# Ledger of designs, part 15: designed miniproteins, single chains

Each design is a single chain, and the fold is of that chain. pLDDT is the mean over its residues in the fold that is shown.

## One batch from the design tools (miniprotein)

Design m493
Fold by ESMFold2-Fast:
Structure m493 (fold): chain A 86 residues (1-86)
Amino acid sequence: MKEKVIEESKKRLEELLKRVDELYKKGKDNFEAQLLAAIARLNLSSTITGLEHTPDSVSADEIRQESERSLKNAEKLLEEAEKIIA
């Protein structure tokens, strides 16, 4: 049960990492967009690593809440970067 929540959360975070790669290509000449993309990548990668090393004491709801927070933070950064390069 918890493993499935981790797998689904990782998949959603990995989809945003693809969006980061797209921003690196489109905004390569824009320093601010590159910085926002880099911060989003670090946040997403750190959360994915944390999910792989989650203690048994952590609940599925805690995993969902933390993943959702990370997703929303990354989405905001990516949205701002996309506006800059538009």
Scores: mean pLDDT 81

Design m494
Fold by ESMFold2-Fast:
Structure m494 (fold): chain A 81 residues (1-81)
Amino acid sequence: SQAEAAERLVADLRGLAEKAGDPELLREIEELEPAIRTLSVEQLHAIAGEAQEASRDIKDEVERARAVATTALERIRELTA
């Protein structure tokens, strides 16, 4: 369902922020959580896929986690502006 897809993206983003050790990313995720829950399943899947693809060449796992989370949050802001 759309609600399940939104909850999954929020959980995945929180996991990425934790891996990156970035409390500002966690704050951004908390602020954008209501907006994430308004997105379609198609948009939620696209955000996750595009962020992963854009960050695929980053070899450091912590830097990749930060990049994926940052890219996804930027796209969420763009779509919900």
Scores: mean pLDDT 86

Design m495
Fold by ESMFold2-Fast:
Structure m495 (fold): chain A 55 residues (1-55)
Amino acid sequence: KPLTQQFPLHPDLLKQQVEDGVEDLKLITTGASDEELDTQRQKDEQKLQELAEQN
């Protein structure tokens, strides 16, 4: 695991948030519909919840 910077969040949680942010930004910039954005955000929240439940 490469350590490039110190973050206030757990490494796994930070990685997930970065991935979620990139996906959301990509959808917004490509003109995705509100429904698609809502679906993506729900999936992102579910993934974060599952990760939190594991640890």
Scores: mean pLDDT 66

Design m496
Fold by ESMFold2-Fast:
Structure m496 (fold): chain A 71 residues (1-71)
Amino acid sequence: MEELKEKVEKLRRELMKENNGKLTDEDIKKIAEELNISEATVRKIIKEIQEERQKEIESDPTAKLMEELAK
């Protein structure tokens, strides 16, 4: 589970870098094909990663400060 989340995050970051920070449905499909999982599973994992990141930012003032400085 954790390893799969790390792989999804890495591929998402690489594809977003190529698409000026935007993740498209085609990118989700590429991640699904690369990891041999369904697009629905990729979307679910991305949502979980975003929710975990949001909780970490809310609980860690340093993470929130870094986010503010970035954009």
Scores: mean pLDDT 72

Design m497
Fold by ESMFold2-Fast:
Structure m497 (fold): chain A 81 residues (1-81)
Amino acid sequence: SMEDRRRGILLEASGGVLEMQAYILRRLGGDLSEVRELLQEAIRKYEEALALLPKDDPEVPIVEGNIRVLKEELRETEERL
């Protein structure tokens, strides 16, 4: 529905904010455990967004791409902990 799509887009935006917070914290030399937690939260928001978006929505491949990138960044962050 249009309502589910709007909620999905808002969750995607929330994931993007958390992703940005993780990148800023990492750039400032912040705690890698906090970076890991922000990356995990961003992935969760993107997965929640993906569940609400219609399967043919043009945002779907973008959200899926973001999840793949963040999962790799999370793995690399965990290897340093």
Scores: mean pLDDT 90

Design m498
Fold by ESMFold2-Fast:
Structure m498 (fold): chain A 89 residues (1-89)
Amino acid sequence: MAEEEARKAAEEGLKNNDRVGGLAEALSILSGVEAKPTREGLIEALAVAAAEEARKEGLSAEEVLERAGEEENNRAIAERVAELLREEE
Protein backbone atom coordinates (compact mmCIF):
# COMPACT_ATOMS: atom_id res chain seq x y z
CA MET A 1 0.00 0.00 0.00
CA ALA A 2 1.10 3.59 -0.62
CA GLU A 3 1.64 4.36 3.08
CA GLU A 4 4.01 1.39 3.49
CA GLU A 5 5.98 2.30 0.36
CA ALA A 6 6.21 5.94 1.50
CA ARG A 7 7.55 4.83 4.89
CA LYS A 8 10.17 2.62 3.17
CA ALA A 9 11.27 5.53 0.95
CA ALA A 10 11.72 7.79 4.00
CA GLU A 11 13.69 5.07 5.85
CA GLU A 12 16.01 4.54 2.84
CA GLY A 13 16.64 8.29 2.67
CA LEU A 14 17.68 8.31 6.33
CA LYS A 15 20.06 5.36 5.82
CA ASN A 16 21.72 7.08 2.84
CA ASN A 17 22.01 10.51 4.56
CA ASP A 18 19.46 11.84 2.03
CA ARG A 19 16.69 12.68 4.47
CA VAL A 20 15.10 15.41 2.33
CA GLY A 21 15.25 13.28 -0.84
CA GLY A 22 13.71 10.32 1.00
CA LEU A 23 10.91 12.54 2.36
CA ALA A 24 10.26 14.00 -1.12
CA GLU A 25 10.01 10.47 -2.58
CA ALA A 26 7.65 9.37 0.22
CA LEU A 27 5.41 12.40 -0.39
CA SER A 28 5.41 11.73 -4.16
CA ILE A 29 4.12 8.20 -3.44
CA LEU A 30 1.44 9.42 -0.99
CA SER A 31 0.21 12.41 -3.03
CA GLY A 32 0.62 11.05 -6.56
CA VAL A 33 2.53 14.20 -7.58
CA GLU A 34 6.27 14.72 -7.96
CA ALA A 35 7.53 16.23 -4.70
CA LYS A 36 10.67 18.30 -5.19
CA PRO A 37 13.12 18.34 -2.23
CA THR A 38 12.46 22.04 -1.55
CA ARG A 39 10.23 23.71 1.03
CA GLU A 40 7.76 24.72 -1.71
CA GLY A 41 7.78 21.24 -3.28
CA LEU A 42 7.21 19.53 0.08
CA ILE A 43 4.37 21.95 0.94
CA GLU A 44 2.69 21.24 -2.43
CA ALA A 45 2.92 17.45 -2.04
CA LEU A 46 1.69 17.56 1.57
CA ALA A 47 -1.16 19.90 0.57
CA VAL A 48 -2.26 17.60 -2.29
CA ALA A 49 -2.30 14.56 0.03
CA ALA A 50 -4.10 16.53 2.77
CA ALA A 51 -6.67 17.88 0.28
CA GLU A 52 -7.54 14.32 -0.81
CA GLU A 53 -8.03 13.32 2.84
CA ALA A 54 -10.10 16.46 3.52
CA ARG A 55 -12.40 15.65 0.58
CA LYS A 56 -12.92 12.10 1.93
CA GLU A 57 -13.78 13.53 5.37
CA GLY A 58 -16.04 16.25 3.93
CA LEU A 59 -13.95 19.07 5.40
CA SER A 60 -14.34 22.62 4.09
CA ALA A 61 -11.45 24.98 3.32
CA GLU A 62 -12.47 27.00 6.40
CA GLU A 63 -12.30 23.92 8.68
CA VAL A 64 -8.83 23.04 7.35
CA LEU A 65 -7.58 26.57 8.09
CA GLU A 66 -9.10 26.47 11.61
CA ARG A 67 -7.37 23.15 12.38
CA ALA A 68 -3.94 24.43 11.26
CA GLY A 69 -3.73 27.00 14.08
CA GLU A 70 -0.86 29.48 14.21
CA GLU A 71 2.25 27.33 13.42
CA GLU A 72 3.94 28.77 10.31
CA ASN A 73 4.52 25.51 8.38
CA ASN A 74 1.08 24.09 9.23
CA ARG A 75 -0.49 27.40 8.17
CA ALA A 76 1.35 27.38 4.81
CA ILE A 77 0.21 23.79 4.12
CA ALA A 78 -3.38 24.56 5.22
CA GLU A 79 -3.57 27.68 3.02
CA ARG A 80 -2.53 25.60 -0.01
CA VAL A 81 -5.06 22.86 0.93
CA ALA A 82 -7.78 25.54 1.16
CA GLU A 83 -6.85 26.81 -2.32
CA LEU A 84 -7.07 23.26 -3.76
CA LEU A 85 -10.46 22.65 -2.11
CA ARG A 86 -11.83 25.98 -3.39
CA GLU A 87 -10.53 25.37 -6.93
CA GLU A 88 -12.74 22.25 -7.09
CA GLU A 89 -15.69 24.15 -5.57
Scores: mean pLDDT 69

Design m499
Fold by ESMFold2-Fast:
Structure m499 (fold): chain A 90 residues (1-90)
Amino acid sequence: LAPSEAEIAAAEAAIRADDELGQKTVDLAKKELPKALAEIDSLDLSPEDKEIAKEAVREIERILATESDPREAAVKIARTLRDAAVRIAA
């Protein structure tokens, strides 16, 4: 299920209000990202849905490499995950 508009708004507000939450989100993404591609390959998804998920992982890698503010990186990561979830659900 794609995140609701209320969930997105709450998550973005929480990240922007809490520097520590933003940093923890970035740290978690960095920790889990190396496993994400292998996990996607093991899922029972269509090839199209797997490519959407892999595109999201690559975009998160780009965000982590280019965005120096952990809060803004965390917001962009959340948006990337939402957009991928919507595309897979469509």
Scores: mean pLDDT 77

Design m500
Fold by ESMFold2-Fast:
Structure m500 (fold): chain A 79 residues (1-79)
Amino acid sequence: VSEEAIEVAREARELLLERAEEITGYPKEEVRRALERLGAGEPLSAEDLRILTPALNMGRDAGLSREEFLAALRVVAAE
């Protein structure tokens, strides 16, 4: 996982938690739980993927592959 991917993933996590309802349409607690499941390596539901879609779009816009960005976001979500 690249340093660039980790940086974008950190920004995405911060935005999703700070502006959860505005960015995802979900409450902060639901966003936090989706990130916790991602960080724990747990299976993600379709709803978890919808919540994380804005973050995945940030990774795509930065020119990162979905696979690399999901790995970076998982590292960041795990602390």
Scores: mean pLDDT 83

Design m501
Fold by ESMFold2-Fast:
Structure m501 (fold): chain A 75 residues (1-75)
Amino acid sequence: DKKKVEEIKEKIRKKIKELGLDPEKYESTIETVAKASLGGEIGRSLIDMTLSVERLQGADPRALEAIREGAEEGS
């Protein structure tokens, strides 16, 4: 559902802003994780893989945790 994805994305952006980080830097990751959060168990596995790849590419671990938490709370 497009509306549910947007609600989850907004929740994640808010959490990132509260950490003093720029959500624009994580826009593609937020999109992927928000969509995956609606996929149940399979979606959760995809989130784990996505965040692991981002961590290897040097993303801030606090931003990645905020993305995970926002997706879980919003889904």
Scores: mean pLDDT 83

Design m502
Fold by ESMFold2-Fast:
Structure m502 (fold): chain A 91 residues (1-91)
Amino acid sequence: SELEEATRRLEEAAREAARGAIKAEDVTVGTGAALSSIGAGVTARFTGDGREAERSAEGALKTAERSGSEEAVRGARRALEAAREVARAAE
């Protein structure tokens, strides 16, 4: 239940991060950040590996920071927070 709720929150945050990243000025870097964020949600749902989801979300945040898009960075930070919740719930 707790793990399911954390995974749902991560999926929602990942979709939000993806929407923000797609609106980035550098579309290529923004797309990479969006795909990484979605990947974190998919990893959590299918493997239950919150640690792997967290690493994916950290990579997405770094990519978002390089894109210069404040929206992408905000979304990626929320996705990372959600991924950390999945990691804690999966313990």
Scores: mean pLDDT 65

Design m503
Fold by ESMFold2-Fast:
Structure m503 (fold): chain A 71 residues (1-71)
Amino acid sequence: LTPLQRKILAALAGGPKTVEQLAKMLGVSRSTVQAAVDALEAQGLVRREKVGDETLYSLTPAGLAALEAAQ
């Protein structure tokens, strides 16, 4: 995992979040977070779900395991 991907997984361990919330929390651009989250989704480490007009990302069991294994 990249440092940014690890930070995203750690932030999602606190609950589902939008790309905008992650960008604000981590101090990076929305496009940077979107690219990182897309890579994590492709690896099965995060799940995307549309809730109303919002797209929420949540940690999968595999994502939690990857976060716990990361130093």
Scores: mean pLDDT 83

Design m504
Fold by ESMFold2-Fast:
Structure m504 (fold): chain A 96 residues (1-96)
Amino acid sequence: MTYAIGVGGLSREEAERLGEELVKRYGGEYLVVGDSAVGVRTEMSEEEAKALAEELAARGLGAAVMDENGNLIVSVGPSDALKARAQAAASRALTL
């Protein structure tokens, strides 16, 4: 199924690299949101999307997963600000 994954707490260069890495791994498309977040729209299972969000949160990043209808499935990270940035990035990725 199609999910949008948002990641916050990055530099611009880190956001571009992570977007390229995730598209190489899962397919789909990415965009850099502002100068500190990346959104990726890709096809994966819900379990893969949840596992990825947990992996990113373990690295100290904000991570959010939205389904194709814009429902927030996962929101994790070390602060509300990083979770909000990740959610904004996921939301923008749904428009790809």
Scores: mean pLDDT 86

Design m505
Fold by ESMFold2-Fast:
Structure m505 (fold): chain A 64 residues (1-64)
Amino acid sequence: SEEEAAARRLLLEKVMSYGSFEKGLEKLAKELRKKGLNVTPDEIEKAIAGEDPELALEIAKALG
């Protein structure tokens, strides 16, 4: 959906804002855990790839 595509773009932009994709996944996972979302870097990567659209929406909502 359009909402899922927008969520995935937001996640990718946030991850890339940390300077590298792999380190961005780790930093975003840490930030989300502080907000009460127990997610791993691998789960965030799958959400960005479109393998978990529900998680992508949940993370996007937690970010703003």
Scores: mean pLDDT 86

Design m506
Fold by ESMFold2-Fast:
Structure m506 (fold): chain A 56 residues (1-56)
Amino acid sequence: APVPVHPVLREAQRIAAELGLDLDLETLEDIIVRHVARHGRLPDRAELRELLLEAA
């Protein structure tokens, strides 16, 4: 079954806004896709926050 990235992408946008990070939608999607490729699952909230901070 396809992994539903849309809810996680929306959460990533929210976290980026909370942290004041200037990351575009394409960058956020790439971060999520890369994590799924590496770990075989969607990032949780804490992992997502760490990934966004490292990308900024």
Scores: mean pLDDT 78

Design m507
Fold by ESMFold2-Fast:
Structure m507 (fold): chain A 77 residues (1-77)
Amino acid sequence: MEKILATARVESGEYEAVAALVEQPDGELVVRGARLARGPDGELVVVATRSERAPPGLSLEELQALTRQLAEELARE
């Protein structure tokens, strides 16, 4: 089971971006995010996803900042 260590959410007009820092079962840290667009009924649909290996040697605070940065970048795409 993957373990979620941090989450971030950013709203920009008609878009929302969400990102999570997850610890994989093998101990690898991955930052995953999605850009969501609002459909006709106001439902959020995934229009883009991004997944990156977290850089080694970062503190939890730095990893949380990286997670937020990914959400902000996805909201701008």
Scores: mean pLDDT 77

Design m508
Fold by ESMFold2-Fast:
Structure m508 (fold): chain A 75 residues (1-75)
Amino acid sequence: SLEETAKEAIKKAKAYVEAAKADPNANKEQLARAEAFLKQAEKAYEEGNYLTANMYAALAINYAKEAGIKDVKVE
């Protein structure tokens, strides 16, 4: 479902953002953008806007990758 897709995307985005926050070599400007989009994704999810949540989660992942995170293990 779209809700499940958004939930999984947010989970992945959280993992990428946490990895970037833990990496002292991460680009701080791109990390800040990733954190901002993750917050927007979580807010959209809480409001039931699953399409919007999925889009913002994808943006958060992209900016975390730009910060220097190539891949992340998600449990």
Scores: mean pLDDT 87

Design m509
Fold by ESMFold2-Fast:
Structure m509 (fold): chain A 100 residues (1-100)
Amino acid sequence: MEKRRKVAEKLSEYVKEHKEELVEKLVKEASDEEIEQFGRIVAEYGEEIGDEELKELGEKAAKLDKEAFKKLVEKVLEEMGESPEKAEELYRRLVEISRR
């Protein structure tokens, strides 16, 4: 079976198992620049898939609303934990904006 599918499945499983720890770590350690970038990425994703709640939370997080950022991280990790396809798509979008 495809190695790409297996990696997406492992990512989804990891996020599902460690969701609470990942939310706390990301909320505590994220810089204002990372919060703004994450908010923009997820707002664009929400608009593309027609999820008004993800779009609204993403737009608020991009304006440095830390409460909206926490809710957004919780929702994104929940979506990634439910679907390997969503885990891969969201991971790709987040990596695309991260500078090497």
Scores: mean pLDDT 76

Design m510
Fold by ESMFold2-Fast:
Formats: structure tokens, C-alpha cells, sequence
Structure m510 (fold): chain A 84 residues (1-84)
């Protein structure tokens, strides 16, 4: 599903952010956002999109700690959306 693809890419973005690979973290976060944009709307999907966008902004500004927190929040909302 689109949400499972978004989750996979968000998890990859988180792994790269934790290892300090900014360019790869941004790339995979942008892929997660693409699949979230294609997914049917829901409150959890909307929150996941917001957190992925904030993670991308944090990565671009070099704030890995903030990016990791937002990617984790996005993953939590994606998991909730998949269970709904």
C-alpha cells in the first residue's frame, strides 16, 4: 500500500538521519512525503505529512536532533494510520 511505502521510506530517512547522512535522509524523507501525498486523507496521514515536512526542513538546516524527533513522530502516525 501507499502507507506501507511511506513507512518504509520514513524508516530509511530516520536511519540515515541517525547516522548523519543528511543527503540520503532528505532523499528518503522526500520519497515518504510523495507516497503520503498520494494516500487517502486521514488525520494520521495529515500529521505524518506535517512531521515529514518539518523533518526535511530540520535536515536542510543541519538540525539532526529535531529531524530525528519529527521522523519518529511521522512513523508513529503512519503506524496508527495502517492500524485504522
Amino acid sequence: SLLEKALRYAQKALDYAKSGNREEAIKFAEEALKYLDEAPPSPHVARAKEHVKRAIEALKSGNYEEAIKHLQEAIDHLLAALRA
Scores: mean pLDDT 89

Design m511
Fold by ESMFold2-Fast:
Structure m511 (fold): chain A 71 residues (1-71)
Amino acid sequence: MHVEKAREALKKGDVESAKEHLLKAIHDAQQGKLSEEEIREVTEIAVELGILSEEEAEEAAKKLTELRKKA
């Protein structure tokens, strides 16, 4: 699954693969396919990759969780 693949790539220092899998995981989150735990994992990986700040990640997680509730 894309979240787990992004995490594995990050552990190996493969930033390019981590970013690719993260983008796919974000797409799944926007479609309401991810759990609340998976959404948090996605935002944490984005912070580790320098894509989001901790504050931006908290806001993104809240927004994606609300979208999931509306779907």
Scores: mean pLDDT 78

Design m512
Fold by ESMFold2-Fast:
Structure m512 (fold): chain A 96 residues (1-96)
Amino acid sequence: APSLEEAVQRAIEHFKKAIEAAKNGDYEKAVEHALEGVRAFADAYRIATAAGDPEKAKLFREAAQHAVEAMEAARNGDYEKAIEHFKKAIELAKQA
């Protein structure tokens, strides 16, 4: 099983790749990386919850919500908004 640190770093890496895909207007690739980032946040959420850390768990849940909003923006062709939400997801993950 991944450590909390490994799960967080995986999420950040995938959202950085999602941002790059969004900058290139590549919806399919942006969504692919965003889904992998959300999976990594789900792992981080489970680890934080099992460790009894509700504050970190909340940050990962909020970061995942921003990733979902980014995917919705990308679906609508709003790549600037998608990039903003992916950046917020990364920022929240780094705070944990």
Scores: mean pLDDT 87

Design m513
Fold by ESMFold2-Fast:
Structure m513 (fold): chain A 68 residues (1-68)
Amino acid sequence: MTPEEVEKELKKKVEILNIAAETARLMGAIDPERREEYQAAADRINALAKETEKTLKSKVEELRKQYE
């Protein structure tokens, strides 16, 4: 795959994770008794999104250097 294709795929993954984290927070607002569980889930998903974004930047840069 080209670096551009890899970047697009990883950006899509980050967006999906962001949507999932937002959904978890909204569920916590609707069900306050489980708010802590939903907040913990949202925090884990956000951590995964950050790691995916970091991997995206590293892998795209590495692929571009190899292509040059």
Scores: mean pLDDT 78

Design m514
Fold by ESMFold2-Fast:
Structure m514 (fold): chain A 75 residues (1-75)
Amino acid sequence: SEEIKKIKEEARKKQRELVEKYQPKLDAAGAAIKAATTAEEKAAAQAASTAILNELAAEQAKIEEETKKKLEEAK
């Protein structure tokens, strides 16, 4: 029970740190979309935002997989 609690706390900390790491990139991408005056600029900014979100999703999935393995080991 205590070990499981610590594993979940570690996972939440890693997820928070990951979001904090990506927040400046997401903010910059959002600002670029808002600043875009042409269709080409908007498309490029949206593509960049999508790439950042895909990277974040992959890193989140890795944390989830590692957490699942640790929870299985703690049983």
Scores: mean pLDDT 86

Design m515
Fold by ESMFold2-Fast:
Structure m515 (fold): chain A 91 residues (1-91)
Amino acid sequence: MKLEEAKELLKKALILYAEGKVEEAKELYAKAAELLSTVEDELERAEVAIEAAKEAAEELLKNGKTKEAKELAEKTLKTAEEDEKLLEELK
């Protein structure tokens, strides 16, 4: 499924970005974004992004990269909080 492929690519991009491999991360992120652009539902795209970030942070923690995992988790939480506020206003 394209969503699963996009999630795996986004997860890898986020891990590379957290490790400071910015150019490699950008390439994978572009591929993930292209796949996600075929998904019409904004909520499904947001769910994939949140799941990818969560799994990326967990992988970084498992590999002993605690600082990188914390920074990624904090950034993801801020984005999720902003999205939740927007959804609450649209009700």
Scores: mean pLDDT 72

Design m516
Fold by ESMFold2-Fast:
Structure m516 (fold): chain A 63 residues (1-63)
Amino acid sequence: AVQTYEQLALIYASLGKTEEAEKALEKAEDLTEQYLQANPGISAEVYVAAKLSVIGTREDIRA
């Protein structure tokens, strides 16, 4: 689900729909936090990887 919103944000950005891209990225961020709260057994590496993925998508949108 998080990856879906990240991909959607990149697609909107490539189409010049910056507002829609930012909304999709915001949903990806919210879902990431919910996923981490729902899965208390997640390792620190997985946690960091998920956050870095969202940050990378944000940078791609703004590049």
Scores: mean pLDDT 68

Design m517
Fold by ESMFold2-Fast:
Structure m517 (fold): chain A 56 residues (1-56)
Amino acid sequence: SLRELLRRLAQRDMGLSDAEIERIVNARDDAELRELAEELGLSVRSVRSLKEALQQ
């Protein structure tokens, strides 16, 4: 599925684990996304885009 492909791309290109991807998907607001972006060394835009793509 597209979701599975996006998860695999996030793991390969962004270096994210399954647990980190789940934290991004389950983030409830921009404050959580900002905290995750800082922890993972990614931009807020990148984690927000990944969350939106995986929720479609």
Scores: mean pLDDT 80

Design m518
Fold by ESMFold2-Fast:
Structure m518 (fold): chain A 68 residues (1-68)
Amino acid sequence: SETKKKALELLKEKLEAGESLADILIELDKLDKEVADIVLEAINEVLRKKGSDATNEEILKAVEEKLK
């Protein structure tokens, strides 16, 4: 999906720029609410398992897997 690809690219770019997950999710919701909801679910799963030890790489991988 083009929208899923754009969402992943946006998430990667904003995480690398040090933007907060909350702000990134607002931007994703503007792009596509359903995709933003899936991204939020993936982030919550990583945070549930890892808490503050969650890395940007782990978040990106979880989102990529959830968007398949």
Scores: mean pLDDT 83

Design m519
Fold by ESMFold2-Fast:
Structure m519 (fold): chain A 88 residues (1-88)
Amino acid sequence: MKEIEETKEQLLALLLGAYGGSSFDSSRAQEYRQLAEQIYQEAKEKYPDYSEEIDKAYQEALEEMEQAKKMSEELQQQQLQQLQQLLQ
């Protein structure tokens, strides 16, 4: 269902935003996380017949965010090491 896919995309975008925000502003990270949880709860209330699909979409979004976070941290460490090598 299009609405479930849209909800998953919104949740993933907000969770990725929460991760990105935590590097610069922890309050912004908390706001994105809270908004993601609000959208998740609102989706379950709006589409109760699809509650299980929404739960699965939220879980998949969380797992995808954790994978993106891990890859981003590894890339950031590599960039930091290269920058330190360029700076004498």
Scores: mean pLDDT 70

Design m520
Fold by ESMFold2-Fast:
Structure m520 (fold): chain A 99 residues (1-99)
Amino acid sequence: SDEDQLRALDIAGGMYADELDAAKQYAAQGDEETAAFEQEVARKLQNLLEESPSMSLKDILEKLIAIETETTNYELSRGDENVARFEQEIVDELNRIME
């Protein structure tokens, strides 16, 4: 539905902003590897937002879930269980929209 599509895109926009802020924070701390990862995630989210007018809701949700799952796995690999939990809650919400 149009409402579900707007909700999915709102989530994507929020995640894009959060990833840009995270990249800046990690760069300021001298963690260039994590900053680069966060910048790449932001780039993927930006591309999704730019392509979204030509995409189905299912395609938007599948790509967004894939991006967030990748981010969750990366944060877990770093031992940041709190951030990983927050990211997983977003994935769970997106899966609920897809059902």
Scores: mean pLDDT 81

Design m521
Fold by ESMFold2-Fast:
Structure m521 (fold): chain A 95 residues (1-95)
Amino acid sequence: SGDEVVEEAIAQLERLVEEVEQTKRFLQGLSSLSPEQVEQLLRSLEGARQQSEQLVQRALAVSTSPSLEERLREVHERLLAALDELEALIEQKAA
């Protein structure tokens, strides 16, 4: 059902949040990042942004539950905030 697709999208977005938070914790332990590491991390971050947008778009297209749609939007906003924090941390460690 459409609701199952939305629940799966929420689960995938929550997994992405966990991966971003784990990456943030790892980077906090580093003194600096090489230019190659910065480039690779920024590419991965852009990929995560694009994947999250596609997940949300597909889920909203089949959603029939306002409460699931709200949960989807909330976890998506949390992911975007975590990605913004990760980008700031990458910039901080690039020097």
Scores: mean pLDDT 88

Design m522
Fold by ESMFold2-Fast:
Structure m522 (fold): chain A 65 residues (1-65)
Amino acid sequence: MPVSESKTLPEEVKKKLEAAGIKEIEDLTRYTPHALKTVLKLPYSEEELLKMQHEALEEAGIPLS
């Protein structure tokens, strides 16, 4: 699922992910919330980024265990 098609991610987060070369929601599985905080450089906490990551992965149909 393309990052641009996510309904759960904020627009600013989508733009930052695409600018970093992260085009697919599935690619988020490669990043910890701490790594996402480093990539995005936005004022979100690791807890907020974990929630966003999980919601986006669920939206894309990727199973969370």
Scores: mean pLDDT 81

Design m523
Fold by ESMFold2-Fast:
Structure m523 (fold): chain A 67 residues (1-67)
Amino acid sequence: SDADKVLEEVAKLQKELGQKLLNGEISEDEFAKQAIAQYEKLKAENKDPKMKAQLDKEIEVLKEELK
């Protein structure tokens, strides 16, 4: 399903950014900012309200980390 494809893309992005964070290539703040930007992009490309709601929850968690 299209929802499964979005979840796979989210998992790939989290893994890629997570590796960069662990390797010291980006800071925790940069990780959160880049992840938010990518989730906003996926949200714009997805028309499923449930997927948009899930991405919104992920974005909100990351925004809390930037306090």
Scores: mean pLDDT 78

Design m524
Fold by ESMFold2-Fast:
Structure m524 (fold): chain A 84 residues (1-84)
Amino acid sequence: MSLEELFERAKELLPNLSDEDIRHLLGAELAGRLSKEEILKILEEAKSKFDDPLEMSLYALQKMVDSLSEEEIEEILEELKSKY
């Protein structure tokens, strides 16, 4: 699944939240599924490749999505739906 596809699916589940709030919630749920070491590695790679904070953020979110199985991503969407 692409980050854009995940973001659009989250927006459909959470229509009352802003795009920025949805990105924040997705980032938190994705990071919650990864080890601290994996998160730090992704963030350091983002910093080494990009100078722009938005580009760093989007790269980090995509790498987090790439690090998880389709099943884990579906679980994140179900948790967002149940919490909000």
Scores: mean pLDDT 80

Design m525
Fold by ESMFold2-Fast:
Structure m525 (fold): chain A 93 residues (1-93)
Amino acid sequence: DMEKARELVEHAKLATENLESDIELAAEHLLKVIELLKEGVKEEDIAEVMAELDEEDRRKASEGIALATVALEENLLTLEELKKFIQLSLQAK
């Protein structure tokens, strides 16, 4: 579903853009990316949407997807857990 892939990529980009400035908003966007990944948005559709982005937006979306994928693998599915995950991720960089 290309529409869901576009929604996923946009939320991933917005999550990355807000990591340092608004942790709560970043966590909300990551939670939406996790929900869409759980709904089975295809990697092929995500790749097609990513190919339409400029280099900077593609980089931001890639970072957001990577963070959401790690959070999903670690079963971090609440807003509070994601906020803490973001804080720790920023501290590790």
Scores: mean pLDDT 83

Design m526
Fold by ESMFold2-Fast:
Structure m526 (fold): chain A 99 residues (1-99)
Amino acid sequence: MLERLREIVKEAISDPSVSVGDQMLLLALLVEIEVLLRIGAPREELLEAYRRLALALARIGKLEQALEVVDLAAEELGLSPEEVERLRREVEETYREAH
């Protein structure tokens, strides 16, 4: 799962249309998730970190990657179908508002 999350972020930051500021933000959010996973942080902190990364991807037009991050969070954290639906909806709304 973590390897796939790294691949998603690497692919997003390799797009020359993504600003340096957005590239740095995506890398910082990825590092936050990696640290939280390593230290065994509470589920709520991990969920918020995954949510922030998914929303950041949606804001820069990476909807498919943002939704994949939600799916990875669901698998890693054992999210309920209701929690997954709520996050997917928030990601789609964020993408729609930015584009």
Scores: mean pLDDT 87

Design m527
Fold by ESMFold2-Fast:
Structure m527 (fold): chain A 122 residues (1-122)
Amino acid sequence: MSKKEKAQRAIEAENTEPEKPLDPELLVLQGRYEEAIRVANYELKKDPNNPRARLVRGIAYYLLKLELEDVDLSKTTDPRLPAVAFAITLAGGGYPAWEFVPLELADELEREGKKYIEELAK
């Protein structure tokens, strides 16, 4: 699948309701970032202050951006990546990772990832 097609799917996911509720943290851990964004956006439409959904959406956009850029995660020096990896692992294990990660960081990761994906989808 082309990188442009993945970017387009992520944009479309913002306006699509999930057909089956899945744990969005597990979707991120499986590399299913577009589906994780869809589930998180659905939860945020019900409660825009849902810290779990805000964190997962930010992480999903960030990781999708890195995938589309072909970034080798083992070689990156971005200090946000260890925090993201720790947070999503805790959340996938049922722990409240959003209590340890500032939601302002989640909002930053979403803005950066979404901007990149929207530009790539053109």
Scores: mean pLDDT 75

